# Designed miniproteins, single chains, continued (4), part 7

Each design is a single chain, and the fold is of that chain. pLDDT is the mean over its residues in the fold that is shown.

## One batch from the design tools (miniprotein)

Design m12224
Fold by ESMFold2-Fast:
Structure m12224 (fold): chain A 75 residues (1-75)
Amino acid sequence: MLQLIRDAIRSAEQAGDLETAEELRRLAKEYEENGSEEVARRALELMIEWGVREVERAVERTVRRREEEREERLE
């Protein structure tokens, strides 16, 4: 679990989502201190929510690219 949270922190930082990265860091530290399954569950929920948000952004980028491609084809 801890390694998964650390990987998610790196991914969030690379994506520029510093708020999610900071929240994951807080949860990782709390998990290291307490070993709490409740903290691990909260971290997993945050990772899932961020992952869904990233997929939504990727879909929006793909739609924009296809719209630009259609406009280029209309020339």
Scores: mean pLDDT 72

Design m12225
Fold by ESMFold2-Fast:
Parts: structure tokens; C-alpha cells; sequence
Structure m12225 (fold): chain A 60 residues (1-60)
């Protein structure tokens, strides 16, 4: 489990919705970047979130 998602249940919910509704990795990356901006995440946190979302998409 990622600490960032554990601290922010609303962020976790929105990431899951993006993963479910994104058909391509490019679409997923763009939506996650918008979400990261909304939550004022750092560049490093944004990159980690994108990688995690891509891994989560592979499990669906």
C-alpha cells in the first residue's frame, strides 16, 4: 500500500476512478497529472502516483 493514498482517501478514490475510466496509458497519465495538481503534489509524488496508477490498471 502507498502511504500517499493511505493518508488521502479522497485521492485514492479519484485515482481508482481514473484507472477504471482510462483506456490508454496516455489518458491515464494526463488525468493523474490533473489530479496531482488539484492535490498540490510534488513532481516526485506525481511520478509515483502515475506509476502506481499504471500498475493498478494492469490488475483490472
Amino acid sequence: ANELLEKNPDLAKEVFEIVENSKTDEELENKVKELAKKYNLSEEETKELIEMAKELKKLL
Scores: mean pLDDT 78

Design m12226
Fold by ESMFold2-Fast:
Structure m12226 (fold): chain A 86 residues (1-86)
Amino acid sequence: MTLIITYKNVTEEQKKKILEYAKELEKRGYDVEVKIEGDTVTITIKNASVTLIIGEILRAIGLELDGYKVEIKFDGDTVEITIDLS
């Protein structure tokens, strides 16, 4: 399955942490693509495990409980998570 995580309105500090996490996923053997467009960071993980997807959904729910706007979309073999950090 493909997992796409989009972070919007990121601070420089948040961007650094997101990029560090993407590097950790690459180190763990995931096929990770990172796209940075201003204050938007998109991480695409190809061949994501079900466990990784569940973990990222739980992380997104935690952010929603902290007051951030979160959208989770299921589209065939793709899971898209959008998190607005504004």
Scores: mean pLDDT 87

Design m12227
Fold by ESMFold2-Fast:
Structure m12227 (fold): chain A 75 residues (1-75)
Amino acid sequence: GPSVEELFSEVRRLIEEGRRALEEGRLEEARRKLEEARRLIELARNVYGLRSPELDELEREVREGLERVRRAEEE
C-alpha cells in the first residue's frame, strides 16, 4: 500500500489544490479535493493507526476548507 510519507504528501497536495479551487470560485472542484484529503486522513487514522501533530494540522485545514466551501455553496 502507500507509504506514510506518500500519504502525507498526497493529502498536502489535495489541500493546496482545494484551497486554490476555492479561491477561484471552483466550488465543486474544491469540495472534491478536500473530501479526497479527508478520506486519506481517515484512512491514516483508522487503518494505519497514525497519530501525529502534522496529521492533526492537516485534518484542521481540511475541516476549515470544507466549512468555507459549504458557506460559499449557500447560494
Scores: mean pLDDT 83

Design m12228
Fold by ESMFold2-Fast:
Structure m12228 (fold): chain A 50 residues (1-50)
Amino acid sequence: MLDEFIEKYMKETKLDREQVERILESNNYDIKKSEIRADRVVRRYGLDRP
């Protein structure tokens, strides 16, 4: 579950594993809260295409 979240969001956000893990850590590894945070990142980086 945790690794699957990391790999999914690395692919969708173009973030490094380290940055995705920071999102998880900031939410105390709460996957659902991290998904909300990652969605905001996807919106920003998806539009900007870094």
Scores: mean pLDDT 66

Design m12229
Fold by ESMFold2-Fast:
Structure m12229 (fold): chain A 89 residues (1-89)
Amino acid sequence: SSQQQQIQEEIDDKLQTANTLLTNHRNLLDQGLVNPSLLQQIQQILQDLRDLVSRLNDPQYRQQATSRIQQLEQELQDLLQREKQLQQG
């Protein structure tokens, strides 16, 4: 349906945005810098992505989107660990 296509397009857009923000945050951490507002934006997008995926009817696309979200969530967890290590060093 057009509604399902719109949800898929929103998921793809938010996945691309999350990847860009994660890359930006990683680059800042490589310089010893932290941006809490950027982390909050990433967390919000990942939450929105989980909500959108729950509304998908296509099981194949749902599985693909879930795998991509899990990859981004893992990258965020790695960056949060790096941030904590910088604050302790």
Scores: mean pLDDT 86

Design m12230
Fold by ESMFold2-Fast:
Structure m12230 (fold): chain A 86 residues (1-86)
Amino acid sequence: MSEKQRLELEAGALLVSAATLKNIAERMKKQGVPGAEEALKLAQEAIDLANEAIRRVDTDPEGARELLEKARQKLNEAIKKLKEME
């Protein structure tokens, strides 16, 4: 597998995970759960970063890798926020 193919796969998997968290956070927000709005924002930031990484894979694979790492950090922060509400 090439670096480009690996980055595209990682970005795709991250987008699926972030979209799932966004849907969960939106449902929790509708139920009035405190912190759900912050988790929703973090999930959206992860989606935006992953989409930017996909755009850069062909021209700046190193920058794409850095964006994916930032997206992963935002995703983990969103998960942590959701766990703290339990």
Scores: mean pLDDT 83

Design m12231
Fold by ESMFold2-Fast:
Structure m12231 (fold): chain A 108 residues (1-108)
Amino acid sequence: SEDLELLEKAKKYVLEAMDEIGASPLERMLVNLAFERLKERLEKGEKIEPVTDDELAALSPRLQEIYEKAVEKIEKEETDPERKAKLENYVRQILVEAQRLLDELFAS
């Protein structure tokens, strides 16, 4: 599946961005859990809707920094505009799902 390949590649860009900022074990756990949830949904043939600008704006400062660095890497390394857009969409989906997991963890 092209979508599974793109999700895996987007995860690689997120992990590279996380290495650059010195991401915590908690941040890494949340990103890995987010990726696994998205992968399961794609493997079940579920349609993943695009992330809204409001959802992206609600990212914590550290997840926002990871997003910005991952997008910068995609813009530098990828040449096809359509592929860039798809990869950036999967980065958005991983980080928004990571934010949802973070919110669930600290909801009281």
Scores: mean pLDDT 86

Design m12232
Fold by ESMFold2-Fast:
Structure m12232 (fold): chain A 86 residues (1-86)
Amino acid sequence: MAEALRVAAEALEEEAEEVEHPLAAEALRVGAEAARALAEGDEARAAELEARLAALLEELASDPEAVREVLEAVARAAARVEAALA
């Protein structure tokens, strides 16, 4: 599990560099930090980052293009995790 979370964090961080929307990039970076905190067993830090991510996603919800960029980036990150664990 910890290895899958580390791969997810790396994939999300790389995706944050590729997306064009600033809020989408920030959400992906915060998601990567949350995954890294979970991989390290830092539940308190993960909870703080999850709360921040939820707030960012709520802000993004008014922008369909930003939501699309986040969903596509998350799908690509998930595919990388699956490939790394295969």
Scores: mean pLDDT 83

Design m12233
Fold by ESMFold2-Fast:
Structure m12233 (fold): chain A 80 residues (1-80)
Amino acid sequence: MEGEELAKKGLELAKEALKKAETIESIKKAIAAALLAIGGLFDVELAKTLEGEKKEELLKAAREDGEAAIELAEEALKRS
């Protein structure tokens, strides 16, 4: 499932970014990326209990949050 895969990737990158972070700014970005990824994973789990339009909305949110988590984690990694 695309949203779940993106959120999992975002969380792993956020963990790497946090481990390599040498500045408060990098730490904050890594934490923000982790929170976005966790939100995406939660949306995926909730979507499994729903049908129709609400399920599609949550799956879209999970994808968008996962993509944002990856981008933010990559930014944190570049500044580490």
Scores: mean pLDDT 83

Design m12234
Fold by ESMFold2-Fast:
Structure m12234 (fold): chain A 55 residues (1-55)
Amino acid sequence: SEIKEKIELLEKSLAEVRALKEQGLTDPNVASATVAAADRSIAKLEEEIARLKKE
């Protein structure tokens, strides 16, 4: 189904943003604002995935 394919794409995006956040936490050259932006993106992706799973 189209919903299943969209969930899979969002879960892939979520994994990529989580990996970038982990890199940001260990790299002193990455600004704290970048890590905060990743946290906001993770929250939005998790909310969208949860919304689609309820449909």
Scores: mean pLDDT 80

Design m12235
Fold by ESMFold2-Fast:
Structure m12235 (fold): chain A 57 residues (1-57)
Amino acid sequence: SPLEEELKQRIYELVYERLLEAGFSEEEAKRLAKKIVEEAEGDIVKALELLEELLSK
């Protein structure tokens, strides 16, 4: 649905910004954010868990 696609896009943007703040390059942040959103299957909680795991290493 359009609402679900908008939510996925917002999750992607959030994850991307957090990765940039953590010191990843734009190319790395885009790749990792896309992977996280795809692995999370649009689940915001799972996406945040994957992001936190990556950043807490």
Scores: mean pLDDT 82

Design m12237
Fold by ESMFold2-Fast:
Structure m12237 (fold): chain A 77 residues (1-77)
Amino acid sequence: SAEDYFLKGLQLFSEKKYEEAVKYFEKAIELDPNDALAWYNLGIAYYELKKYEEALEYYKKAHELDPSLKVPEFLLK
């Protein structure tokens, strides 16, 4: 399920396996493209990989789906 992929992504992220975490968050989004938290965590994972432009895009997508998920201010500068 999308939730199973999301939870696996979170586990890999906690292990600092950011590239692998990205793959599982992407699988979660393929099954549920409206999962704002999956988009948000994909943004965090890309930020940890120092892919700041991609991180910003994914944070913005998460915010579009759920306005309570704020884009980090330092990425808007």
Scores: mean pLDDT 86

Design m12238
Fold by ESMFold2-Fast:
Structure m12238 (fold): chain A 72 residues (1-72)
Amino acid sequence: MLSDEEIYERLNEIVRLAEAGRLEEARRLAAELAEEAPELAELATQMANAESGLEIQILAGVIQLKLAVEKL
């Protein structure tokens, strides 16, 4: 089970790869996140199937917001 900190680290790496135009690597890490964090599987799978770096960044932001709300 991944901690929130580990999930944030994975999301930051996915966003960095997407910003660099390395979309295949970003999608691969998103697919791995979907397997390792079942509670985020739907959103992480959407990232793995995203067609653009912007879409990946938006979905990563949604996951980060979900984690932040759960800490409130």
Scores: mean pLDDT 82

Design m12239
Fold by ESMFold2-Fast:
Structure m12239 (fold): chain A 69 residues (1-69)
Amino acid sequence: SEIKKEAEEALKRAKELADETGSQTVKNGVKIAEKYLEKGTEEDYETALNIARVAISVAEQEKAARDAA
């Protein structure tokens, strides 16, 4: 499944960023994305991918704000 692979890759990146930022918001997003990935349907994989991408975006914004402070 192409979408499953993309979701797994995005989730891996989101986990790396959660560790870097220490953000509970990002960590919560990762946990929700993991639950959708575990459900195992293509629709769940798409949902996991979208949640992981949002978590990545939040983490990048938090890093930028921290670096600017």
Scores: mean pLDDT 85

Design m12240
Fold by ESMFold2-Fast:
Structure m12240 (fold): chain A 85 residues (1-85)
Amino acid sequence: SLEEKRKKILRLIGLELRLIGLELDIELLKKKLKELEEKLKKETDEEKKKELEEEIKKIKEKIEELEREIEEIRKEIERLKEELK
């Protein structure tokens, strides 16, 4: 069906755009991670070091979540491309 093909093409475009957005979000989080790691190296207060380590851990976990979402989106994109052949 032409309508089904149209729906798949629009979903593919939407997933490609979402993929770009997630990759940009990861780059911003990696930049923030680097800044926090640099702050941790300069920090002498043990309580503040612990707070920075917790922040770093949360950002690393968020990056891993977004990377998993990217992998799932890439698999869906490949499936849609195969269905459109």
Scores: mean pLDDT 89

Design m12241
Fold by ESMFold2-Fast:
Structure m12241 (fold): chain A 55 residues (1-55)
Amino acid sequence: SAVMEKAKEKLENTKKVLEESTDPVVQKVAEHELKKLEELLASGDEEKIKEELTS
């Protein structure tokens, strides 16, 4: 679905930021977002994922 695709793209982009950044603040923010997105994707709840992406 489009929602799952957007969530996966955001997850991959967040991983790249975490891996490429040397700024501790940016790394901390990226790590937080990564954990949140991984939990949402693991739930499989497309409605919750959509709400998170649009909030």
Scores: mean pLDDT 78

Design m12242
Fold by ESMFold2-Fast:
Structure m12242 (fold): chain A 71 residues (1-71)
Amino acid sequence: MNSVAGTIITPKEAAGTATEEERREHERELAQRYLQASKKAEEAAPSSPESNKQTLLESSKAYREKAKELE
């Protein structure tokens, strides 16, 4: 049968560990959003004026650091 209950975290979450798993899931989503923002800023940099390019690159770096902080 397709039980696999001991190899996935969902059964443990249902057993009362939901808060920690839910927290990790939310942090994962937030980290993904920061990574996307970083990528957008870096992609926009080449098409931007020099002043904006520096700001976008710094923002991209900050977003990546935020994503790492959530891990």
Scores: mean pLDDT 69

Design m12243
Fold by ESMFold2-Fast:
Structure m12243 (fold): chain A 69 residues (1-69)
Amino acid sequence: SEIKEKLLKEAEEKRERTRELSEKSYELSKKALESSPEEGKKLLEESIELGVEAIKEAVESTVLLNEAK
């Protein structure tokens, strides 16, 4: 059905956003380890914020996938 196709597309978009946010979070955490203590703390805080956003997107994607079944 068209409704299922729309839900699957929205779920896929949220999975892609989860991947992008997770990759950014990981890169920031790597940079934090190589930075000064002051800069590293700021980068780590940003990394954590992106990680939390990634988890939220992943949960929303899972809900949409379950609705599409």
Scores: mean pLDDT 88

Design m12244
Fold by ESMFold2-Fast:
Formats: sequence, structure tokens, C-alpha cells
Structure m12244 (fold): chain A 55 residues (1-55)
Amino acid sequence: KEKLEELKKRQFELQDRGDYAGLDELQRKEGVEALRESIEAGREASRRLQREREE
């Protein structure tokens, strides 16, 4: 959670200096991490439901 706050801080600083290329890079990196967590949560939920159905 502290890492998320640091990412937001960097995003604001890049925007303040007009470094849009750096801003795009930061957003892509942040998005990949969020997507990875979402996929893993979905896999765990799917495995749980499959076990319940096959019992």
C-alpha cells in the first residue's frame, strides 16, 4: 500500500514537469501489476468453485 502512494507521488511529479513519456511508462507498469493481482485472485476463485462443483 505504501508502494501505491509512492507511485502516485511519482505520477504527480512527472505530470508537473510535463514528462508525458515517463508518465505513460509509469502507468503501464502500474497497470501490469494490478492486472497480475486480479488474474491471480480470479484463478484462486475459479479453483475454489471447481472443487465445490466436483464434490
Scores: mean pLDDT 66

Design m12245
Fold by ESMFold2-Fast:
Structure m12245 (fold): chain A 71 residues (1-71)
Amino acid sequence: NAEELRKRANQAIKEGKSDEAVDLAIELARQGDYEGALEVARQASKAGANPVKVTAAYLEAIGAQIEKELA
């Protein structure tokens, strides 16, 4: 669920696994938690995550939000 994914992402960031946190942000977006996905992706980016992965996470989050609002 989204809450557990957010907890896992925060733990990954604390452990220096910033790329793993980005993967979890993408999962959050796919579950419809676009806010959590954006926040995790932003934190992971600040922690040094791969910028290509971060961009992919942002696109997933924005796309999920648009689909929810326009459906």
Scores: mean pLDDT 80

Design m12246
Fold by ESMFold2-Fast:
Structure m12246 (fold): chain A 62 residues (1-62)
Amino acid sequence: SAAAQAQQLTEKGRQLMAELKLEEAEALYQQALALDPNNEEAREGLALTLRMLGREEEAAAV
């Protein structure tokens, strides 16, 4: 399902965050939210990633 695929992308995004691969993590969280806009983990992960990249305005809009 789209929700299951979104969760797999969210898991990979978390792994990339642990590796400080922030731009790659951003892309996976965005893909996850495109598949499941209600995935709370992906939304929080994207917001955190954007804050770590210094993109606070974009993070606040997530």
Scores: mean pLDDT 89

Design m12247
Fold by ESMFold2-Fast:
Structure m12247 (fold): chain A 70 residues (1-70)
Amino acid sequence: SMEPLSEEEAERLRERAVGMAREAAKVEDPKKIEEEIIKQIEEALKAGALTEEQAEEIKEAVKKVAEEAE
């Protein structure tokens, strides 16, 4: 049985995704990093590890980091 991540676990995943985007943006194109991370979040959503709301929040945070790097 698949349980969605707890609020705390989802927040840690969000922090990790944002951190990865910031670190990678120093080396690679921020848009490419955004696309890769969003793809991973979409896979987690399809697997039932994230709720729709949690996935949307993480994707928005990652997109914001990419926009700020522009």
Scores: mean pLDDT 74

Design m12248
Fold by ESMFold2-Fast:
Structure m12248 (fold): chain A 74 residues (1-74)
Amino acid sequence: SPELEALRAFLAEFIRRMADATVEQIREEVRAVLAGLEPGSPWERVLAELLRRLEGAKTREEALAIIREVRARL
């Protein structure tokens, strides 16, 4: 689907942009993106799940691995 392809591309760029970010900065950025999305949209559902998983991340390495896993499942 074009929407999921766009999300896949977005997450790839997000990983690259957040390579040196703290885990808190990564969570805040995901929350900011989520705040602009329509409730129930495919992007909102995926990013909401991503944010829930990121709440358990303790390191940047863990956070980026979670984002890669979510992207791989799209």
Scores: mean pLDDT 87

Design m12249
Fold by ESMFold2-Fast:
Structure m12249 (fold): chain A 67 residues (1-67)
Amino acid sequence: SEAAAREAVVAALTAAGVHPLHGDVLVADLKEDPAPTVEGIVRMLRRLGLPEAVARRLAELLVAAGL
């Protein structure tokens, strides 16, 4: 479900050193985007300091979850 995917992503971001509030803001921003792309999300996550490989994996999970 979207809620379970959101929780899993926020938990993964927190485990990667991203503050929970930053993860919540990211998920909210993605919901405002009518067509989020993997590359767009990778750029957002990299701005938060995540390595490209980790950012790409999380971006793919977010897009697959419909976020």
Scores: mean pLDDT 71

Design m12250
Fold by ESMFold2-Fast:
Order: C-alpha cells, then sequence, then structure tokens
Structure m12250 (fold): chain A 72 residues (1-72)
C-alpha cells in the first residue's frame, strides 16, 4: 500500500496552512475557492495516509476552515 512519508505529510500540512492564511486575507470569493482547494487536497490524499496522519491533516484543515469562517 502506498504510504505517505513524514515529509509528504509535513508538505500537505504546510499547504493547508498556506491556503488557510490566503483565504483569511482574501475576499469571500477567494476564501470559498481556497476552502474547496483544501478539501480537494484532503480527498485526493486520504487513501495514502495512515489513520494518525489523516487525523493530523483533518485537524489542520478544521483549524484553517474555522479561522476562514470567522473572518468571513
Amino acid sequence: KPEATQEEIDELIKKIRELGEKAVAGTPEQARKLLDEMEEILRKNAEKLTPEQRNKLVSEFYEAATKVEEAL
């Protein structure tokens, strides 16, 4: 089974955080598009992740999405 390396997980987390920061700083239209992009990253990478890695990525997404929703 293809398993993500720790470096790949760190890259995905960094990407989610970067997209979240852009969404908070952007317009409501930009925020929606960036949230969709973050969800797509989660969906496409879910099968490559262990349960622990998946939980970590989902937690990062949830934190980013919550900040974006509060900024809108």
Scores: mean pLDDT 78

Design m12251
Fold by ESMFold2-Fast:
Structure m12251 (fold): chain A 89 residues (1-89)
Amino acid sequence: MAQELIDEAKKAFENGDYERAVELAEKAIKLDPNNADAYILLAQIYYRLGDFEKAYEYAKKALEVDPNNERARQLLKEIYLKLGKEEEI
């Protein structure tokens, strides 16, 4: 079930195994593309890795799935600020 994959992915993320966490979260999305928690987790993992572009894409997808999700909205704002500081001029 997608929720069990998300729970395993969170455990891998907490243990610092980011590669495993990404794999499990991506499997969860493949089983349930409307699961905002999986997109939020991927956004958090990529944010931790410094890949703000991928973090932004996943946080945005989480909000597309669940527009009222406060965690996704907060992450998207944090990621946007990181990207905005890196943009030209």
Scores: mean pLDDT 80

Design m12252
Fold by ESMFold2-Fast:
Parts: sequence; structure tokens; C-alpha cells
Structure m12252 (fold): chain A 120 residues (1-120)
Amino acid sequence: SEAERLLRTVLAQLEAMKRDLQEILENIDDKEKAKELVSRALAGADNVRTLLRYALEHFPELDPEAVERLLQLVDEIKTLLREAMKAIDEGDFEKAKEIIQRALSLVDEAIRMVRELLER
């Protein structure tokens, strides 16, 4: 279905964000590389948010409560990524690492939720 295809696209983008966040942790002390990766992850989060809003409007067969929870998770991930960018700019790599680890946990939760929706 179109809804399933959208959820598969969301899943692929969340998996790409997870890889970006893992690469940030491996390069946290490389300020320019870390900032580039955070910007890429933020763009990915914006794309996921756009797809989920479209799903909420056009696919009533999807659990709207689950889609709304995914939107909340994505908005929290975006907030954490902006905080991580600020910490990197300030040279606080320990704080940036902690924030990125929190963002990774939320991305893993979002991936789990999308996979559950795809199994329904």
C-alpha cells in the first residue's frame, strides 16, 4: 500500500539518521565533521517529520496515535540535535556526546515503532 511504502521510506531515513549519529560519536572531537553530520541528521529528521505529517493527513488506516507519538519523538530528536550543535560549537564534546547518545535512544525507539506499524 501507499501507507506501507511511506513507512518503509520513514524507516530507511531513520536508519540513515542512526548511522549519522553513530558517526558523530566516532568523530565527536572533529568539530567540523561533527557539525556536518549533525546538520545532515537534522535534515533527515525534517524529512521524516514531513512524511509523518503527510501520513497523519492522508492515511487514516494508520494508527493516528502512533503517528503522533512518532512526530513527538522526531521533534524531541530535532531539539536534542540543535542542543548538540550548540555544545559542539562551544567545544563541550562531553556534553555533545551525552546529547547524541540520548538522540540515538530516541531514534532506536522510533525505528521500533515504525517496524511495529509495518507488521500490522
Scores: mean pLDDT 91

Design m12253
Fold by ESMFold2-Fast:
Structure m12253 (fold): chain A 91 residues (1-91)
Amino acid sequence: MHPEILEAEIQVALAAMELAIAKLMGELSPEMAERIERLLIEAARLAAKAREKDPEGAREVLEEVRELARELEPLDPETARRILEAIREAE
């Protein structure tokens, strides 16, 4: 695994934990939304950077980011949309 892919997976895991907490609380705070957005956009950026060296790892990270954005959409559709746009630019 390329170091950038490992870092991206860590960002994805942290975002997934924040989203799980938001679902448990039934509410997404602005601070949580900002953290999730930052983490997932950074993961997409790292995946794009590592694509030439680890195309499969990059693809898996982008799929994970897309899935978390879909899960975020019912709570914060605008933040989810921004994350999906970042993925499109990373592709």
Scores: mean pLDDT 84

Design m12254
Fold by ESMFold2-Fast:
Structure m12254 (fold): chain A 90 residues (1-90)
Amino acid sequence: MKKKAEEYEKKAEKALKEGDLKKASNYYTFAAYYYLLAGEPEKAREYAEKAIELDPNNAYAYAILAQALRELGKEEEAEKYYQKALELHA
């Protein structure tokens, strides 16, 4: 899982150099997802936040951020971002 996260980080960096912010946001979201699977919620939070910064309409990035916050014990913040993800997906 960690190796997959690192692969998506590199893809995100390449997309940023190419100027494709939405593509970079999606790749950082995948990196965050694989960091969650690897048991690294702090890194998952970091990359999900970066994905949101690049594309504030990325519903999946908010969902991954919410899950990372929940694993870090930040339940109120997690609920806020779950609601944001649902609003953007509707």
Scores: mean pLDDT 86

Design m12255
Fold by ESMFold2-Fast:
Structure m12255 (fold): chain A 82 residues (1-82)
Amino acid sequence: SASIEEFFKEIEKKIEEAKKLLEETDKEKLEEVKEEIEKLLEEIRKKVDELLSRGGPEELKKEADKKIEEIRKKLEEKEKEL
């Protein structure tokens, strides 16, 4: 359905924004953007839950959870470099 497809595109866009912010941020500015990245990840989770409530497949939740975990892991690795 169109509504599910549009919702998934919004989720993908936010995942891409979080990845880009993490990759482009210098170590010295990481603390300033950490809250923004975490906020984006929380928004992604909320949108995924809403997608599921609208009849989206459970597989999409697993894929989104995996991508969120990958971003969090990279954020932690970058923090260790400080």
Scores: mean pLDDT 75

Design m12256
Fold by ESMFold2-Fast:
Structure m12256 (fold): chain A 74 residues (1-74)
Amino acid sequence: YLEKGKEAFEKGDYKTAFRYYSEAIAADPNNAEAYLNLGKVAEKLGLKDTARAFYQGALRLDPENEEARRLLAE
């Protein structure tokens, strides 16, 4: 799911990317990378508060995720 989500995101297909990253979380609720990538999808869709919530989710699962910390702290 993560690789298919990344491929869709790179192609600008944010709806498909959202679906695959959501499936990644459904398969593994502790997948911090899927939460981080859902936040990036939400940002591309202009959903700033939703993006922030996903980045917080990623950081909760992986407190040392520097990318999530950077995106929340900028």
Scores: mean pLDDT 79

Design m12257
Fold by ESMFold2-Fast:
Structure m12257 (fold): chain A 68 residues (1-68)
Amino acid sequence: SLSELEEEVFSYAREHLGAELAAAIAEALKQKDPKEAKMVVLERLLAAARRRGDEELAAKIEEVLAGL
């Protein structure tokens, strides 16, 4: 399910992209809408996945974003 995929993405980010996730959350706190805040976090994690060449993680993040 999309909720399970979302949790998998955030779990991976907490373990392997902690600094990027922290920076993304700080930027997301500027948004007033929770959906827009979530999109900001996911877009920053997508950029990080692409920089790392992690095509599998990038595809999962794109699927979560498409489901918002």
Scores: mean pLDDT 83

Design m12258
Fold by ESMFold2-Fast:
Structure m12258 (fold): chain A 82 residues (1-82)
Amino acid sequence: MKLSREELLEGLEKSAAAYREHAKQLEAQGQTELAKLYQQVADGVQKAADMLKAGEPVSVVIEKLKALEEEFRKRADELRAK
């Protein structure tokens, strides 16, 4: 089903909050590099939510989210290679 702008915005804000909580938990466990990655995911998702609030088209926000997903996947692979 098509997501409304409001549903997408709420989902992005909830996701950003969830990633921030995961980052705190990972940092408490001593997983500092993984915690930093989760914090950067949270920041990226929050930035996408802010773009949506600024009136950017949903299609533009979705393309930005795809770019963020690809970037974080590369960084996760780099962390596993170390």
Scores: mean pLDDT 79

Design m12259
Fold by ESMFold2-Fast:
Structure m12259 (fold): chain A 81 residues (1-81)
Amino acid sequence: SAELEKRKEELIKLLEEQIEGLRELLKDESLPEKEKELYEKLIEAAEKAIEEIKKAKSMEELDKVVQKLLERIKEIYEEYL
């Protein structure tokens, strides 16, 4: 549906913007190793989510992808904290 495709495009754009922001932060050569690992894992989670968003065939599948991403982000932050 047109609504599904629009929602996918909006989510992909937001995730791509987040990935670019994190990549800019990773250019800082003075970053602590723990913080570098955090940002790298967040980028990997977002990139995986983009691929799963592209494959989603329904709004329900899309919502499940978003939920899994949020759960993964929480796990990554728990490793950092």
Scores: mean pLDDT 89

Design m12260
Fold by ESMFold2-Fast:
Structure m12260 (fold): chain A 83 residues (1-83)
Amino acid sequence: MTMEDLIAAYKALLAKNPNFSAEGLELRVTEEGRIVATGTFTETYKNPTKTFTSGRGTPEETALAVHEAGKKGEGYKVVRKLE
């Protein structure tokens, strides 16, 4: 994915969940053009729930998780929770 795709996927994930707050989200662009996101990621499957808490979480990880959830269809969700 391009950097633009990663930003779009990240923003789309936030937009899909009206319960998320944007106040805790920090996006930073590195010298290499990578986007680094600080915040909390929550990955929910219908039966188990997995929470990823990372001060170094990247939109790339989020975009990949969203892409994989889309392929799996209903029953797999990626939820971003901001502090």
Scores: mean pLDDT 43

